# Designed miniproteins, single chains, continued (5), part 34

Each design is a single chain, and the fold is of that chain. pLDDT is the mean over its residues in the fold that is shown.

## One batch from the design tools (miniprotein)

Design m17163
Fold by ESMFold2-Fast:
Structure m17163 (fold): chain A 82 residues (1-82)
Amino acid sequence: MEMQELKTREEAKEEEIKENEEHLKKMLEIIEKIKELLSQQPSKEKQEELLKLLKEYLEELEKLNIIELFQELAKIAKEEAE
């Protein structure tokens, strides 16, 4: 089956959801690392690592459109659930 036009919009939305899901997973991983660092004794190296993780978190947040993601997911769920 070959469908270029019909599936283009559906594929684009699915890819966007998957991309946002990957970014969300990365953000959760960063939070987990931050929690682990906070449970350890403070050190200069851990503080530098914490700053690095915070920068990575902000970078991932910039790539995420969480509000639009949830709105699109809610819309899809509504369309399937009626």
Scores: mean pLDDT 68

Design m17164
Fold by ESMFold2-Fast:
Structure m17164 (fold): chain A 62 residues (1-62)
Amino acid sequence: SVDEAFAREREDFVRAARETGEQAIKTGSTSLAVASAILYAMAGQPEEARRLLKETEEAEKK
């Protein structure tokens, strides 16, 4: 069904966003943080995108 297709698509974006976000936090990479934020936004999770960007910003301050 269309709903199942959308659910799978969102799940794939969330998975990619999480993996990219973990690398962004680990490395302090703004480029990876932006990429992850775009993927979270495509998955309909803008709050996770916002959280990740803040975590990456704080990591850069260390």
Scores: mean pLDDT 77

Design m17165
Fold by ESMFold2-Fast:
Structure m17165 (fold): chain A 76 residues (1-76)
Amino acid sequence: MLSPAVAASLAVISRRLDLSPEDFSVLVSAAMELQPTLSPEQAADPAAVARALAEHLRSRGRDDLADRVEAVAEGL
């Protein structure tokens, strides 16, 4: 289950991306995998969560989605 802080960060990120339901599911799964590695300070920062998500998505071969998430982080 996602922490409220990570869930709030995902809401900010996904709102800026116009994601399909499938891509949103990928982001949620990535966030669940990433969540235990985040500090409390990072989890509360949507820009920090977006950067960490982009790195994780690249490691999974989703460079397309990582590039989009990274662009959102630059705007935060």
Scores: mean pLDDT 81

Design m17166
Fold by ESMFold2-Fast:
Structure m17166 (fold): chain A 61 residues (1-61)
Amino acid sequence: MEEDREALREGARANLEAAKASTDPQVQLSQLIAAMILAGAAGDEETLAEVRRLGKELDKQ
């Protein structure tokens, strides 16, 4: 059902944007984990790649 996958993609992107806007590393990490799970469930490889990139940047902090 395409509507379900679209909702998962929207949730993944919303969590990714919230992670980018967050200044708290713990909140940012939990939002990235949520984005990863939702993007994986939706098969959204673009959002997964963005989450992985941001996760690597956080590892440098």
Scores: mean pLDDT 79

Design m17167
Fold by ESMFold2-Fast:
Structure m17167 (fold): chain A 88 residues (1-88)
Amino acid sequence: SEELEAELDEILRKMDERLKNGQKFSVEELKEALARLEEIRAQVETELAKDPSNPRAQRLLRRVDLAIENLQDMLDRIKKEDPEKVEK
């Protein structure tokens, strides 16, 4: 839980830093970050399955879900501006 939270914080911090500097993300960078967030989400869900009352894991799941939503929004915006960049 602590390791997953620290990893989420690092991902979000690096992305926020680049956004504040006006830097654009590549589609590949966003997809890699999303893939890692989905892995973190699956691990948090496993922790919650073992202890559904764990408030730390519940908070972490909410934070991961929000992070995934925000990254998907960024990817969708890139797709709207340049559809070719978001090809599989």
Scores: mean pLDDT 78

Design m17168
Fold by ESMFold2-Fast:
Structure m17168 (fold): chain A 72 residues (1-72)
Amino acid sequence: MLEQEMEIGVLLVRLATMRSVARSLGYEEAARLADEGIERVREAERRGDLERAREITDRTVREVDRIIEEEE
């Protein structure tokens, strides 16, 4: 249980860091997607679904990265 909570915490920190970076650089769409990813990871946390939380995080990171690359 504690290990799953810690892993989800790491995923949330990863998304929150990405959101902060995107926001500071003015990538509004990327920051919005990171925020949505955080909400979805928290929902997976409520369900105890670590695998889903990982999938959501990976997908969100890829999409945010794509937008940042396209907007530059």
Scores: mean pLDDT 79

Design m17169
Fold by ESMFold2-Fast:
Structure m17169 (fold): chain A 93 residues (1-93)
Amino acid sequence: SLDLLQRYLAEQTAEEAEKEGLTDVAKRIRDAIDKNDLDGLQKAIDEYREKLGLSKEDVEEFRKRALEIYKANPDDIEGVIKENQKLLEELKK
């Protein structure tokens, strides 16, 4: 099941998707959180990253680096969010 940190990070991603005008993707992310559907959540987040213009390879690199950021700072939710946002902006260029 989704832990509290995973739910919080996913909700932040849904807010980002709404800000980018991707309302349907944001809804799918939140639906996955509500259903405790980890596979559906990962798919919705990957779709969000791809719709922002990231390649499949960039999405895979994002997942790998995001996991490393989380493992280094598991109790620093705000820091993990900020570092993931920086990574996303770097890959969008």
Scores: mean pLDDT 73

Design m17170
Fold by ESMFold2-Fast:
Structure m17170 (fold): chain A 77 residues (1-77)
Amino acid sequence: KEEEERLKLTAEGMKKAVDNFEKMLNSAKTEEEKQKIKDLIKSFYESPFGQEALKAAEKYDPEVAERFKKLYEEASK
């Protein structure tokens, strides 16, 4: 139960992070700002925590997991 609750909280945190990254990208007014946000998204996705959060979201909130993957694809362009 503790592990299950931890994963659910991680998935909720991932939803907030994804919402914030999407908002930041949409609000960026310069290519420099956009690139900085893309670098943050890539660093987070590629981190051990980001990968664990992705797995938690795949189990508890698959829509958020899909959005996170799309953010990483966009950040890699």
Scores: mean pLDDT 82

Design m17171
Fold by ESMFold2-Fast:
Structure m17171 (fold): chain A 55 residues (1-55)
Amino acid sequence: MKLYEEAGRAMEEAAKASRDAFAGVDTTENQKRQQEYNAKLKEIHAEIEKAKEEA
């Protein structure tokens, strides 16, 4: 299911953001990336709920 691939990519991007934070990326950039990942996870969750309603 393509939703699992999207979830995997979001997790990989979250891991990259963590590495950037350890590299000294400032808190503002870290918060912005965290918000973007939260938005992606919310969108994936909405797609899963929609798929459940159609199934």
Scores: mean pLDDT 69

Design m17172
Fold by ESMFold2-Fast:
Structure m17172 (fold): chain A 96 residues (1-96)
Amino acid sequence: PLDSALAQLRAARADFDFYADKALELAKKYPELYDTVKKSIEEARALMEAGRYAEAAQVLLDLAKQTTPEIQKYALKGAKAARLAGEAARAAQEAA
């Protein structure tokens, strides 16, 4: 149903923002990585706002390869949330 797909999309977007904020908060402990994490999170957020969910997920997957295990954990969770947002957006489009 359209309403269910839209609810899933909103939840996935909220999860993305939560994990992105956690990754950025943790990056403050690593001054040498902070600018890279901040730039990647800002790029992924812009892609999420544009509805380019697969590209947002890829930005976070690429970030995960360049960072510490604790930041990687949240980058991977954010990438999964972006992917789920894309799936929910497609389901909403098909139900409309």
Scores: mean pLDDT 88

Design m17173
Fold by ESMFold2-Fast:
Structure m17173 (fold): chain A 110 residues (1-110)
Amino acid sequence: MLKFEELREKGLETVLKYLERAAEEMDRLLREAEEELRKLSDLSKPEDRLRYEIDVGLLRIVRGVTLVSLYHELVKHAEDEEKIEKYVEEAIEWFREQLEKILENARKEK
């Protein structure tokens, strides 16, 4: 049997590896969403600039919440790589859905 400390280190290393991968994918999706919001906004108009800043702020809040929630779930399942992979996939899909909702709302407000 591995010592408890060795099991902890191995589990934490796995969790951090999957979190890093998830964060990279979320950052890619976030950049794409920020570019689409920029295209939908006339930044020369104060009202459109403020709406753009609010929408970008909301995207960043959603990223933070997703990453924190995922970290807490992955730490609970550190020794179950199949569950880790499933939670990562579900978190990225949920994040993508939230980005699409923000973009749809931005399109409706012109």
Scores: mean pLDDT 81

Design m17174
Fold by ESMFold2-Fast:
Structure m17174 (fold): chain A 85 residues (1-85)
Amino acid sequence: AVQEFTEEDLKKRHEEILKELEEALERVENDPSVSEEEKEILEKLLEAAKKGLAEYYETLAELAREAGEEATAETYAKKAEELRK
C-alpha cells in the first residue's frame, strides 16, 4: 500500500531537487554578495543532478518507444535533452 506513495515521492523528489538547485543557482547569480566559489559548487551540484535525471528520462523514453507510446517517448526525450545541456 505505502510502496505506491514511496514511488511517487521518489519521482517527485528527483524533480524537486533539480528545481531547488536551479532556483538556488538563479538566486546566487543575482546576489552580488555570493562568492564565485559558492556559485561554482552550486553549478557542479546542479550538473550532477541534471545528469542523473537525464539518464532516468532517457530510460523512460526508451521504454515508452518500445511500448509504442511515441508522444510520451518524445516528452521524456525532450526532458533528457534539456537536462544534458
Scores: mean pLDDT 72

Design m17175
Fold by ESMFold2-Fast:
Structure m17175 (fold): chain A 96 residues (1-96)
Amino acid sequence: MTTAQRVAREIQEAELHLQQALSLAKNPQAKAQLRQALEHVRQAQVAFQRGDRAEAIRHLRLAAEHARQAASLDPSVAPQALRAAEHLERAARLLE
């Protein structure tokens, strides 16, 4: 598997966990953070497809921070949001 395929896999796993977290979220502020995380994942995917590695890393890390904030606001989403953050950080490290 190429580095590009591993990055794509980590981003896809993060997106799945963020979608699960959003479906479970009870706190409106946590939902807002999860939506921000998903938007940054989308922007990271676009940057990655263009070969803009630095921009992809920036958006992946912002997505991870929003996921961690959601976990702090809503215990019901914490496991899924934290798993998403782990996958996003791995994707960012693979691009360094």
Scores: mean pLDDT 91

Design m17176
Fold by ESMFold2-Fast:
Structure m17176 (fold): chain A 68 residues (1-68)
Amino acid sequence: TPQALADLRRNWDDLTDSLVRNSSRDTAIRALTAAGQVTLARVRPEDQPQVQAWFDEQLQRVASLPPS
């Protein structure tokens, strides 16, 4: 559903921004990966590649954080 994907993208960007500001790299990667796995299991198979690309983008953002 277009609205669900738009809401997902918005929530994902908000989560990543919070993790970048408030977490170590390892904590942020763990949290984002767990949320990503749950989300991918719930989206339509045809939408999974797009959602996976968003996760890869967000993981690149948190990978710049200092390690624990």
Scores: mean pLDDT 77

Design m17177
Fold by ESMFold2-Fast:
Structure m17177 (fold): chain A 74 residues (1-74)
Amino acid sequence: SMEKLFEIGKEITEAVEEHPDDLDAVAERIREILLKYGFSEEEVDKILDEARAAAPDDVAGFAQRALQIVKEKL
C-alpha cells in the first residue's frame, strides 16, 4: 500500500530527526512503527538486522535501508 509506505516513511523520518546520532534509539522507534503497521516481530527483527548490517554506524543510511526493505514487502 502506497499510503502505508508514505506514513511509515514519515514516521521513520521523524525518528531520525529526533535521534540523528543514536542508531539504537532509531532502531527501537522503527520497531514500534513497523509493529503498529502490522509487521510481525520476526519480520521487524530481520528488517532491522539487515539494515544494521548495511549501515552499522550511519543512522540515515540505516533508516533508508530499513525503509527500502519495507517497500519491497508492501
Scores: mean pLDDT 87

Design m17178
Fold by ESMFold2-Fast:
Structure m17178 (fold): chain A 87 residues (1-87)
Amino acid sequence: KAKEEALKNLEEMKEIVEETVKDEDLKKKALENLDKAIESLKNGDLDGAYQNLVKAVYIALQAADEESKKKLLELARRIFENLQKLR
C-alpha cells in the first residue's frame, strides 16, 4: 500500500517536472533521477529511492517557479513519508 502510494506520487512528480521545468537539461536530469528512484523502489532499495528523489527535487527546484516549488516539495514530503512506512 505505502509502496503503491510512493510509486503513484513519484509518477505525479514526473508529470509536474515535465510541465514546469523549462530548462531542458535540468528537466532531463530531474526525470532521470526520478526514474532511478522508481526503479530503486520497485527493487526494494529504499536508500536508493531516497537518494535519487533528493537529487531529482534539488535539480527541479533550480528551474521551477514558486507555485511549482511548493507542489514539488509537498509531493517529496509525501513520498518520504511513504518510504518511512516501508522501513
Scores: mean pLDDT 82

Design m17179
Fold by ESMFold2-Fast:
Structure m17179 (fold): chain A 88 residues (1-88)
Amino acid sequence: NREEVLAITDAFGATAKALLELAPEVAAEEDEEEAIRRIERVLREAIASHPLGEEGARLGAGLVRGIALASGDERLAALIRRAEERVE
């Protein structure tokens, strides 16, 4: 239904935006475990603050991983994937 589509879209957009804003900080973080924890916090906040946040966060993280891979940033894509596995 329309309300569920809008809820997923809001969570999706918020997650993608937050991850893209975090990307320079993740790039500067040499400790992979800390980088994963930062991404995990963003995902958990997006999930907690939005209806259907799990669905939207999964789609948003997927989009940002796709953009990272297309841009040659395999490290960012891998770290986002590892953070996603921790919030599932």
Scores: mean pLDDT 86

Design m17180
Fold by ESMFold2-Fast:
Structure m17180 (fold): chain A 69 residues (1-69)
Amino acid sequence: SAKREEAALHVRKGVGALLDGNKEEAIEHFKKARELGKDDPRFQKVVDYLIAEAEGNEEEAEKIRAELA
């Protein structure tokens, strides 16, 4: 699916932005990935985890990580 490929590309760009220290750009890419992948509940949880990590929300990230285990 073109939407799934586009969602995966936005995750890659978001991770790249995080590695460059650009949290705002990363979160924008993750939000786009979340919208494109909304039909995949596991993918949405992975993206929500990435957003929580990018925001520095340790408590939320740990809650989502437990749901993904």
Scores: mean pLDDT 86

Design m17181
Fold by ESMFold2-Fast:
Structure m17181 (fold): chain A 75 residues (1-75)
Amino acid sequence: LTPEQELEVELALELIKIAVGEIAISRRKPTPEDYKELAEEYDKAAEIYDQLGRHDEAEKFRKLSEEYKKKAEEL
């Protein structure tokens, strides 16, 4: 794999983790740990988007990360 392909694979894996986390919180009462994990996954995906030059997506995912961090602290 090229470095760019490796980043795209890492992004795909993070997006899968995010999808799994979103499904988990939709099917049961979310815990603070659920929100913390989602926040970390969104933050990691944002970093990869930035490395790929996809800054609009990175900004969107950083905002979602911040939202989930706040939810974790409030719960």
Scores: mean pLDDT 85

Design m17182
Fold by ESMFold2-Fast:
Structure m17182 (fold): chain A 87 residues (1-87)
Amino acid sequence: SQKVAELVGEILREIGDVIQEVLDFEREGTSPEEKKKAFERLAKEYGLEKEEVEKILAESKTYEDAMLKAVSLHNLRKLKEFEEEEK
């Protein structure tokens, strides 16, 4: 299905972009303040609720971990919504 291929492509690109940003933090020695801003930007872009943001931060040791959890949660929701529309 073309719709499945397009969705998978969007998910892989979005996850890849976040992974690249996290790797760039390690390469460039990014400050904790800038990492926090990056996580807050992603949470806002993904429309995460306050309770979800608090849970992600409580379960994460670093802002890099929090960013990876945020993009994963966002894309799991996209997959679930797509599955419900196809049924």
Scores: mean pLDDT 83

Design m17183
Fold by ESMFold2-Fast:
Structure m17183 (fold): chain A 62 residues (1-62)
Amino acid sequence: GADEEADRAGAAASAAGGGDAEAGKTAYQMLHQNPGDGEAARKGALEGGADEAGAEAAGYAA
């Protein structure tokens, strides 16, 4: 569904933006908790160790 699509998009964007596996995992968990919330995906990516560009990509994809 749309929620699963958003979760996958956030994780993929984090990885594509230079985030590591932990960044993508954290972004996925935050997006799952707050579906469609790009800010939650960005915060998750940053907490997981992504740089600013990776976090922005995760938020945009969510």
Scores: mean pLDDT 62

Design m17184
Fold by ESMFold2-Fast:
Structure m17184 (fold): chain A 62 residues (1-62)
Amino acid sequence: TEFTTLELTAKEGETVKDFLDRAQSLGSVASIKVDGKPVTEEELDKVLKEGTKVEVTVARPA
């Protein structure tokens, strides 16, 4: 199993949860960081600004 970190850019009005749902189509999500900070469950409904950098680490088969 390999961990791949994807750098995604937020769209206007997109939430952290929307990124989670999108990233889960690519593999099992291991972690999410917004502007280099780890995201907590309380921030899933946080609306992101357009252009915010989101790092998603997903586990995929090697």
Scores: mean pLDDT 73

Design m17185
Fold by ESMFold2-Fast:
Structure m17185 (fold): chain A 57 residues (1-57)
Amino acid sequence: MEEEYLKKIKEEREKQVQSLRELKAAFDADPEGAARRTGRTVEQLEAIKAEFDEVLG
């Protein structure tokens, strides 16, 4: 197995998890700031937050 290929897959996975954690934490601390950072509305972030709960537990 090539480490470059495996590293790429792991990096993408970690990036996705990091994005979810960041959105959840940012939304909890500053809903308006989270909406601005992600280019989403607060109500849309609430829907996404439900998915965070599934992923992050």
Scores: mean pLDDT 70

Design m17186
Fold by ESMFold2-Fast:
Parts: structure tokens; sequence; C-alpha cells
Structure m17186 (fold): chain A 90 residues (1-90)
């Protein structure tokens, strides 16, 4: 149901960000982790467009993940991906 989809999307995004953090010193693995992060963000934004998730809730979630990313010195392109996602949810 909608709750299970929301929980899954949150967990998938968290895992994708953790994969970026864990692989930041390996350029090939980092590139793959960033692509997975892009896909997770795309799925999350689609869930907002489909009315499965509240845009304000998703904005707060993305702001939380941005704070985690900033705390772990991830590449600037990852910070920009999260900031762009925040801008796309009203």
Amino acid sequence: GPRERRDRLVLELGKALQDVIDNRDDPEKLKKAIEKLKESLKRLLRAVEEGVMDPRTVRSLLETFLAIAEEHDVPEEVLELLKEAIRRVE
C-alpha cells in the first residue's frame, strides 16, 4: 500500500546516500552509487507527482538527507542533486 511504498522509497534513498558515503574514495563505485542516488531521487519525485507522498514531507526528508550528506563531506555533485530535488518539490 501507500505506506509500504513511502517506507521503501525512504529506505532506498537512505541506502543510496550511504553507498555514496561508503564509496567516496573509489571513483568507479562512487559513480555507480551516484547513479543509484539519481534513480532513488527520481522515484521519490515521481511518488510526489502521483500524490503518494506529501511535497512538504518530502522536502523535509530531502533537507534531512542534505544535512547528512554535508556532515559526511560527499562530492559537491551529490549536494547539488539533493538541492535540485528540494527545489523541484514546491
Scores: mean pLDDT 86

Design m17187
Fold by ESMFold2-Fast:
Structure m17187 (fold): chain A 81 residues (1-81)
Amino acid sequence: MTASELLEMSDEELRKRLREQGVSDEAVEAILKAVNALKNSDYDSAIEYATKALDLLRREGASDGVIQAAQELLDIAKKFK
């Protein structure tokens, strides 16, 4: 799973795919908010929500692929800020 894949998904598809990977609803909503902030060029909100998502994913023991995708979202947001 990559940040580019997440950015091309609908809200419903993103929620479905992350839930299939065992991600909590709280972390799913944080990732969704980060993705939609990036799509709207709201880099401050994208950084906030991607940071929150990473903290939640690490606490939950999420897969490396999901953690890497969330880290890539954060890195993209920081690069364009």
Scores: mean pLDDT 85

Design m17188
Fold by ESMFold2-Fast:
Structure m17188 (fold): chain A 87 residues (1-87)
Amino acid sequence: MMAAPTAEAAARVAADALARNRAPEAWVIGATAPDFVGAVVARREEAAEEILARARAGEGVASGTEDVQGELPAGVEEIAAVRVEGA
């Protein structure tokens, strides 16, 4: 299993959910994969490739939910870890 497809799929799904649902500006990706383990704060403006590049560079999470009043889109964190297709 490759980490790149799962992490990139998670980033795209989350970005699509943010755009589709008019969700909050920020969200957190928690990703676990053979060659990647980490979390990153992402915004709606960031392309999936940019989000992935930052995550792989080891960009840490300070607080991804501060821009989110209540909740991130359901499954955003789980998508990166478990619910990504091809995982």
Scores: mean pLDDT 43

Design m17189
Fold by ESMFold2-Fast:
Structure m17189 (fold): chain A 80 residues (1-80)
Amino acid sequence: MLEEALKEALSQQNSKNPEEVLKAFLKYGKAAIESGDALEAKLILQSLPFYERLPIPKNLEEEFNEVKRRAEELVRKAGL
């Protein structure tokens, strides 16, 4: 699940459709958060500047902010 979601997110980075790029990233982000892996959460936070440059659809904005918040919590709890 997590490895497959990461591969999908990386493959979609070159997509011309920002919504598809964001959906793939959010799928990976959710899987990483569910795994509880603080290193994966740190990678999510490091990748945010790339995704924040894309136009975020209103229907994905809440999900994007939730993934960001939960990733920040995991990194903070791990002392990273």
Scores: mean pLDDT 75

Design m17190
Fold by ESMFold2-Fast:
Structure m17190 (fold): chain A 67 residues (1-67)
Amino acid sequence: SMEEFLDDLSLVLTASSVEEAVTIFESVLAKYPEMRELLAEYREKLRAAKSLEEAREIVREAMKTVE
């Protein structure tokens, strides 16, 4: 469901590093492959993120886009 997807996506915000954030985000996309196209832009941005703060902001923007 969309609620479960958003709940899982919010787990990325608990990451302690950019690498961990990317790993959690990729695991969410593996669980919800139908969201890959919609979130392709955010996937690219997250992989290019230079700080944890930037990574969290990207994820928050992705969450707003889905809702």
Scores: mean pLDDT 84

Design m17191
Fold by ESMFold2-Fast:
Structure m17191 (fold): chain A 69 residues (1-69)
Amino acid sequence: MKIDPDEVALALGIALIALAKRSGVEDETTVKAFERIAKELSPEQVEELLRYAEDAGLTRIAEAIRKAA
């Protein structure tokens, strides 16, 4: 099975959004992690990740994803 790096990055991004939402954490380290993840994603995957962040109310993370795209 050939693992697509973009799919792994998207799955990690979604998991990190769920953890950030539960902890209420939007620190600089988390924001930078999402900037790195967004650079590995296609435009469609960026939009999907951004929707998860916005639905979670993670405004700083959503802004970082938009800037990295």
Scores: mean pLDDT 78

Design m17192
Fold by ESMFold2-Fast:
Structure m17192 (fold): chain A 75 residues (1-75)
Amino acid sequence: SRLAAVKEALLEFLERNKDKIPEEVIEQLRARIEAAPDTPEATRAVVIETAQVVLKYLGSDAVTELVEMVREALS
């Protein structure tokens, strides 16, 4: 499903950037993404939470990259 593809895109983005974000934050966020049901509401919640973490540690350009990956997964 497209919602499962969004969750995979979030996990892939975190794996690419794991050395730039504290390990504890990565592990907690991965667990929440993996536990989230394939519903629009739950998927939106983990996308927003991931974007907030990315903005804090990597900045706005990285948020743009994340949004593009999510958009591609929804196509």
Scores: mean pLDDT 86

Design m17193
Fold by ESMFold2-Fast:
Structure m17193 (fold): chain A 85 residues (1-85)
Amino acid sequence: EIEKLLEELREKLAEIVGEELAEKLAERAREAIRKVEEGANPAAQKTGVMLYAMALGLENGISPEKIKEAVKLLEEFFDKALELL
């Protein structure tokens, strides 16, 4: 179930970037999956989420190492979620 993957993603992201940024990233990921379900290109949506995560992390003073960890978690989430669609 995608909702369970989103909950796990949010929890893992919160450990890296904090709860507030984790919530924003998880909501952006949820929106991207919804758009894929509506016929959007999966690769384009995945790229959009990765770019959003990098921008949000940099704007909030998150270290490059933590941004890289968060991007990896989002990438792993997308790979799993797309297998369920």
Scores: mean pLDDT 86

Design m17194
Fold by ESMFold2-Fast:
Structure m17194 (fold): chain A 89 residues (1-89)
Amino acid sequence: SEIEKILEEYGFESLEDTVQAAIEVISTKDPEKAEEFKELFKKIKEIIKKAPKPEQIKIVEKLMEILVDLITTQDVDKAIEKLKKLIEE
């Protein structure tokens, strides 16, 4: 996909693996939030695709920070709220 090519160009090759790890954490802690997370991630992908290149980099960096924090802390509610704020930008 075009997003995968952008991520590879900018050195974010592990986004898909990180997203899968995040889904696993959410599904284990709060299965109902896993569906909300998937819908939020789908919207974020659409935002990235439509954004100018400088903004694409910033959005991906913020997204990766949120996902890594989620995997490390397992704070599902915090991750969902941060993803919602990212969509509102």
Scores: mean pLDDT 75

Design m17195
Fold by ESMFold2-Fast:
Structure m17195 (fold): chain A 83 residues (1-83)
Amino acid sequence: SLDERLREIAERARELAERRSGEHKVLAESVAELAERALTASPEELRVLAEVAARLAERARELGDAEIAELAAELARLAREKA
């Protein structure tokens, strides 16, 4: 289900946050928090979460963190799909 995939993203993002520092850690924590919020979000909130997640993916790419970028991009896709 979409909710199971969102929970997986939250878990993976928290694991990445534990292994990162500085801005990378903040990005991973943000992805985890957004994935958790997406579980109970309205369709309107999900559209906003998808846009925020897409920006986090762009920022992670700028920093060279492919793992966080992929996770944030998947979150954006799932949030749009759930909306």
Scores: mean pLDDT 89

Design m17196
Fold by ESMFold2-Fast:
Structure m17196 (fold): chain A 61 residues (1-61)
Amino acid sequence: MLDEATRARIRAALRERGAEFSDRERQALTMLADGYTAQEVAEQLDVHPDTVSQYVVRATS
């Protein structure tokens, strides 16, 4: 689902701007950076996959 460039941007955002994210957003973004799919992250955090996609948009904007 996420390409290498997007995962690299998420890792950079967590490192540089981690304090701007909620605990839930940081947890989701960390899992995505580690290679989990949005579906797996959504299941683990009990949120909709669309919510996970919104976290990615916020981290990469």
Scores: mean pLDDT 80

Design m17197
Fold by ESMFold2-Fast:
Structure m17197 (fold): chain A 107 residues (1-107)
Amino acid sequence: SLEEFKEKLLEIIDLSDEEIEKIYEKYLELKKNGSTLSFDDFLELVLLFYSSDVDRDGKVLKSLIEERIPVLNLSERTRKLVKEVLEKLPEEISFDEFFKALGEVTT
């Protein structure tokens, strides 16, 4: 499924193999920790984070994520999850902080 995950992400976002593997490992960590998050929900959240990380430095402003939500036509489930996650996070958010809070919300 790493190959399938890689193919789907590369169609949507131009990421390195190393970045894709890191994202996939994060998904496996969430599932191992009892997260109820589906694969499709996880992909929507990855899209939201990376579309908000315009300089690709691994840090995103909360305000930019909030601005991107209406543009990306996310599912109602993903919108609710993002709102709950953002309430737990500071204004400047790393990839690791975002997905850690997501794991806490979905477990």
Scores: mean pLDDT 75

Design m17198
Fold by ESMFold2-Fast:
Structure m17198 (fold): chain A 97 residues (1-97)
Amino acid sequence: MKCPSSLTKGEKLVCIAKKTSELAGYSDTLTKAIVALAKGETLKGSVAENFAAALRMACLILGLDPTLFVTPAKKALVECGLENEIAEFEKYLRLTK
């Protein structure tokens, strides 16, 4: 399933989370963790900014290295028509030292 361009920012984030998990070969557990965190800790900024924050926190909770998801996440952003936000996604994901 592709991410429709008519989705809200929240719906796009859910679609990106699902696509990232599928492309990385991970279970629905990662998607559910990202979505739950996005509801609790979602920032007011771009979809990419909110997704980067939720992905980092989900990986910390699940004991996963977030760098393993960089390439799948970029591809998911492209498939959702958010390729212009890839630079923001990388910037916010790298806020962890």
Scores: mean pLDDT 71

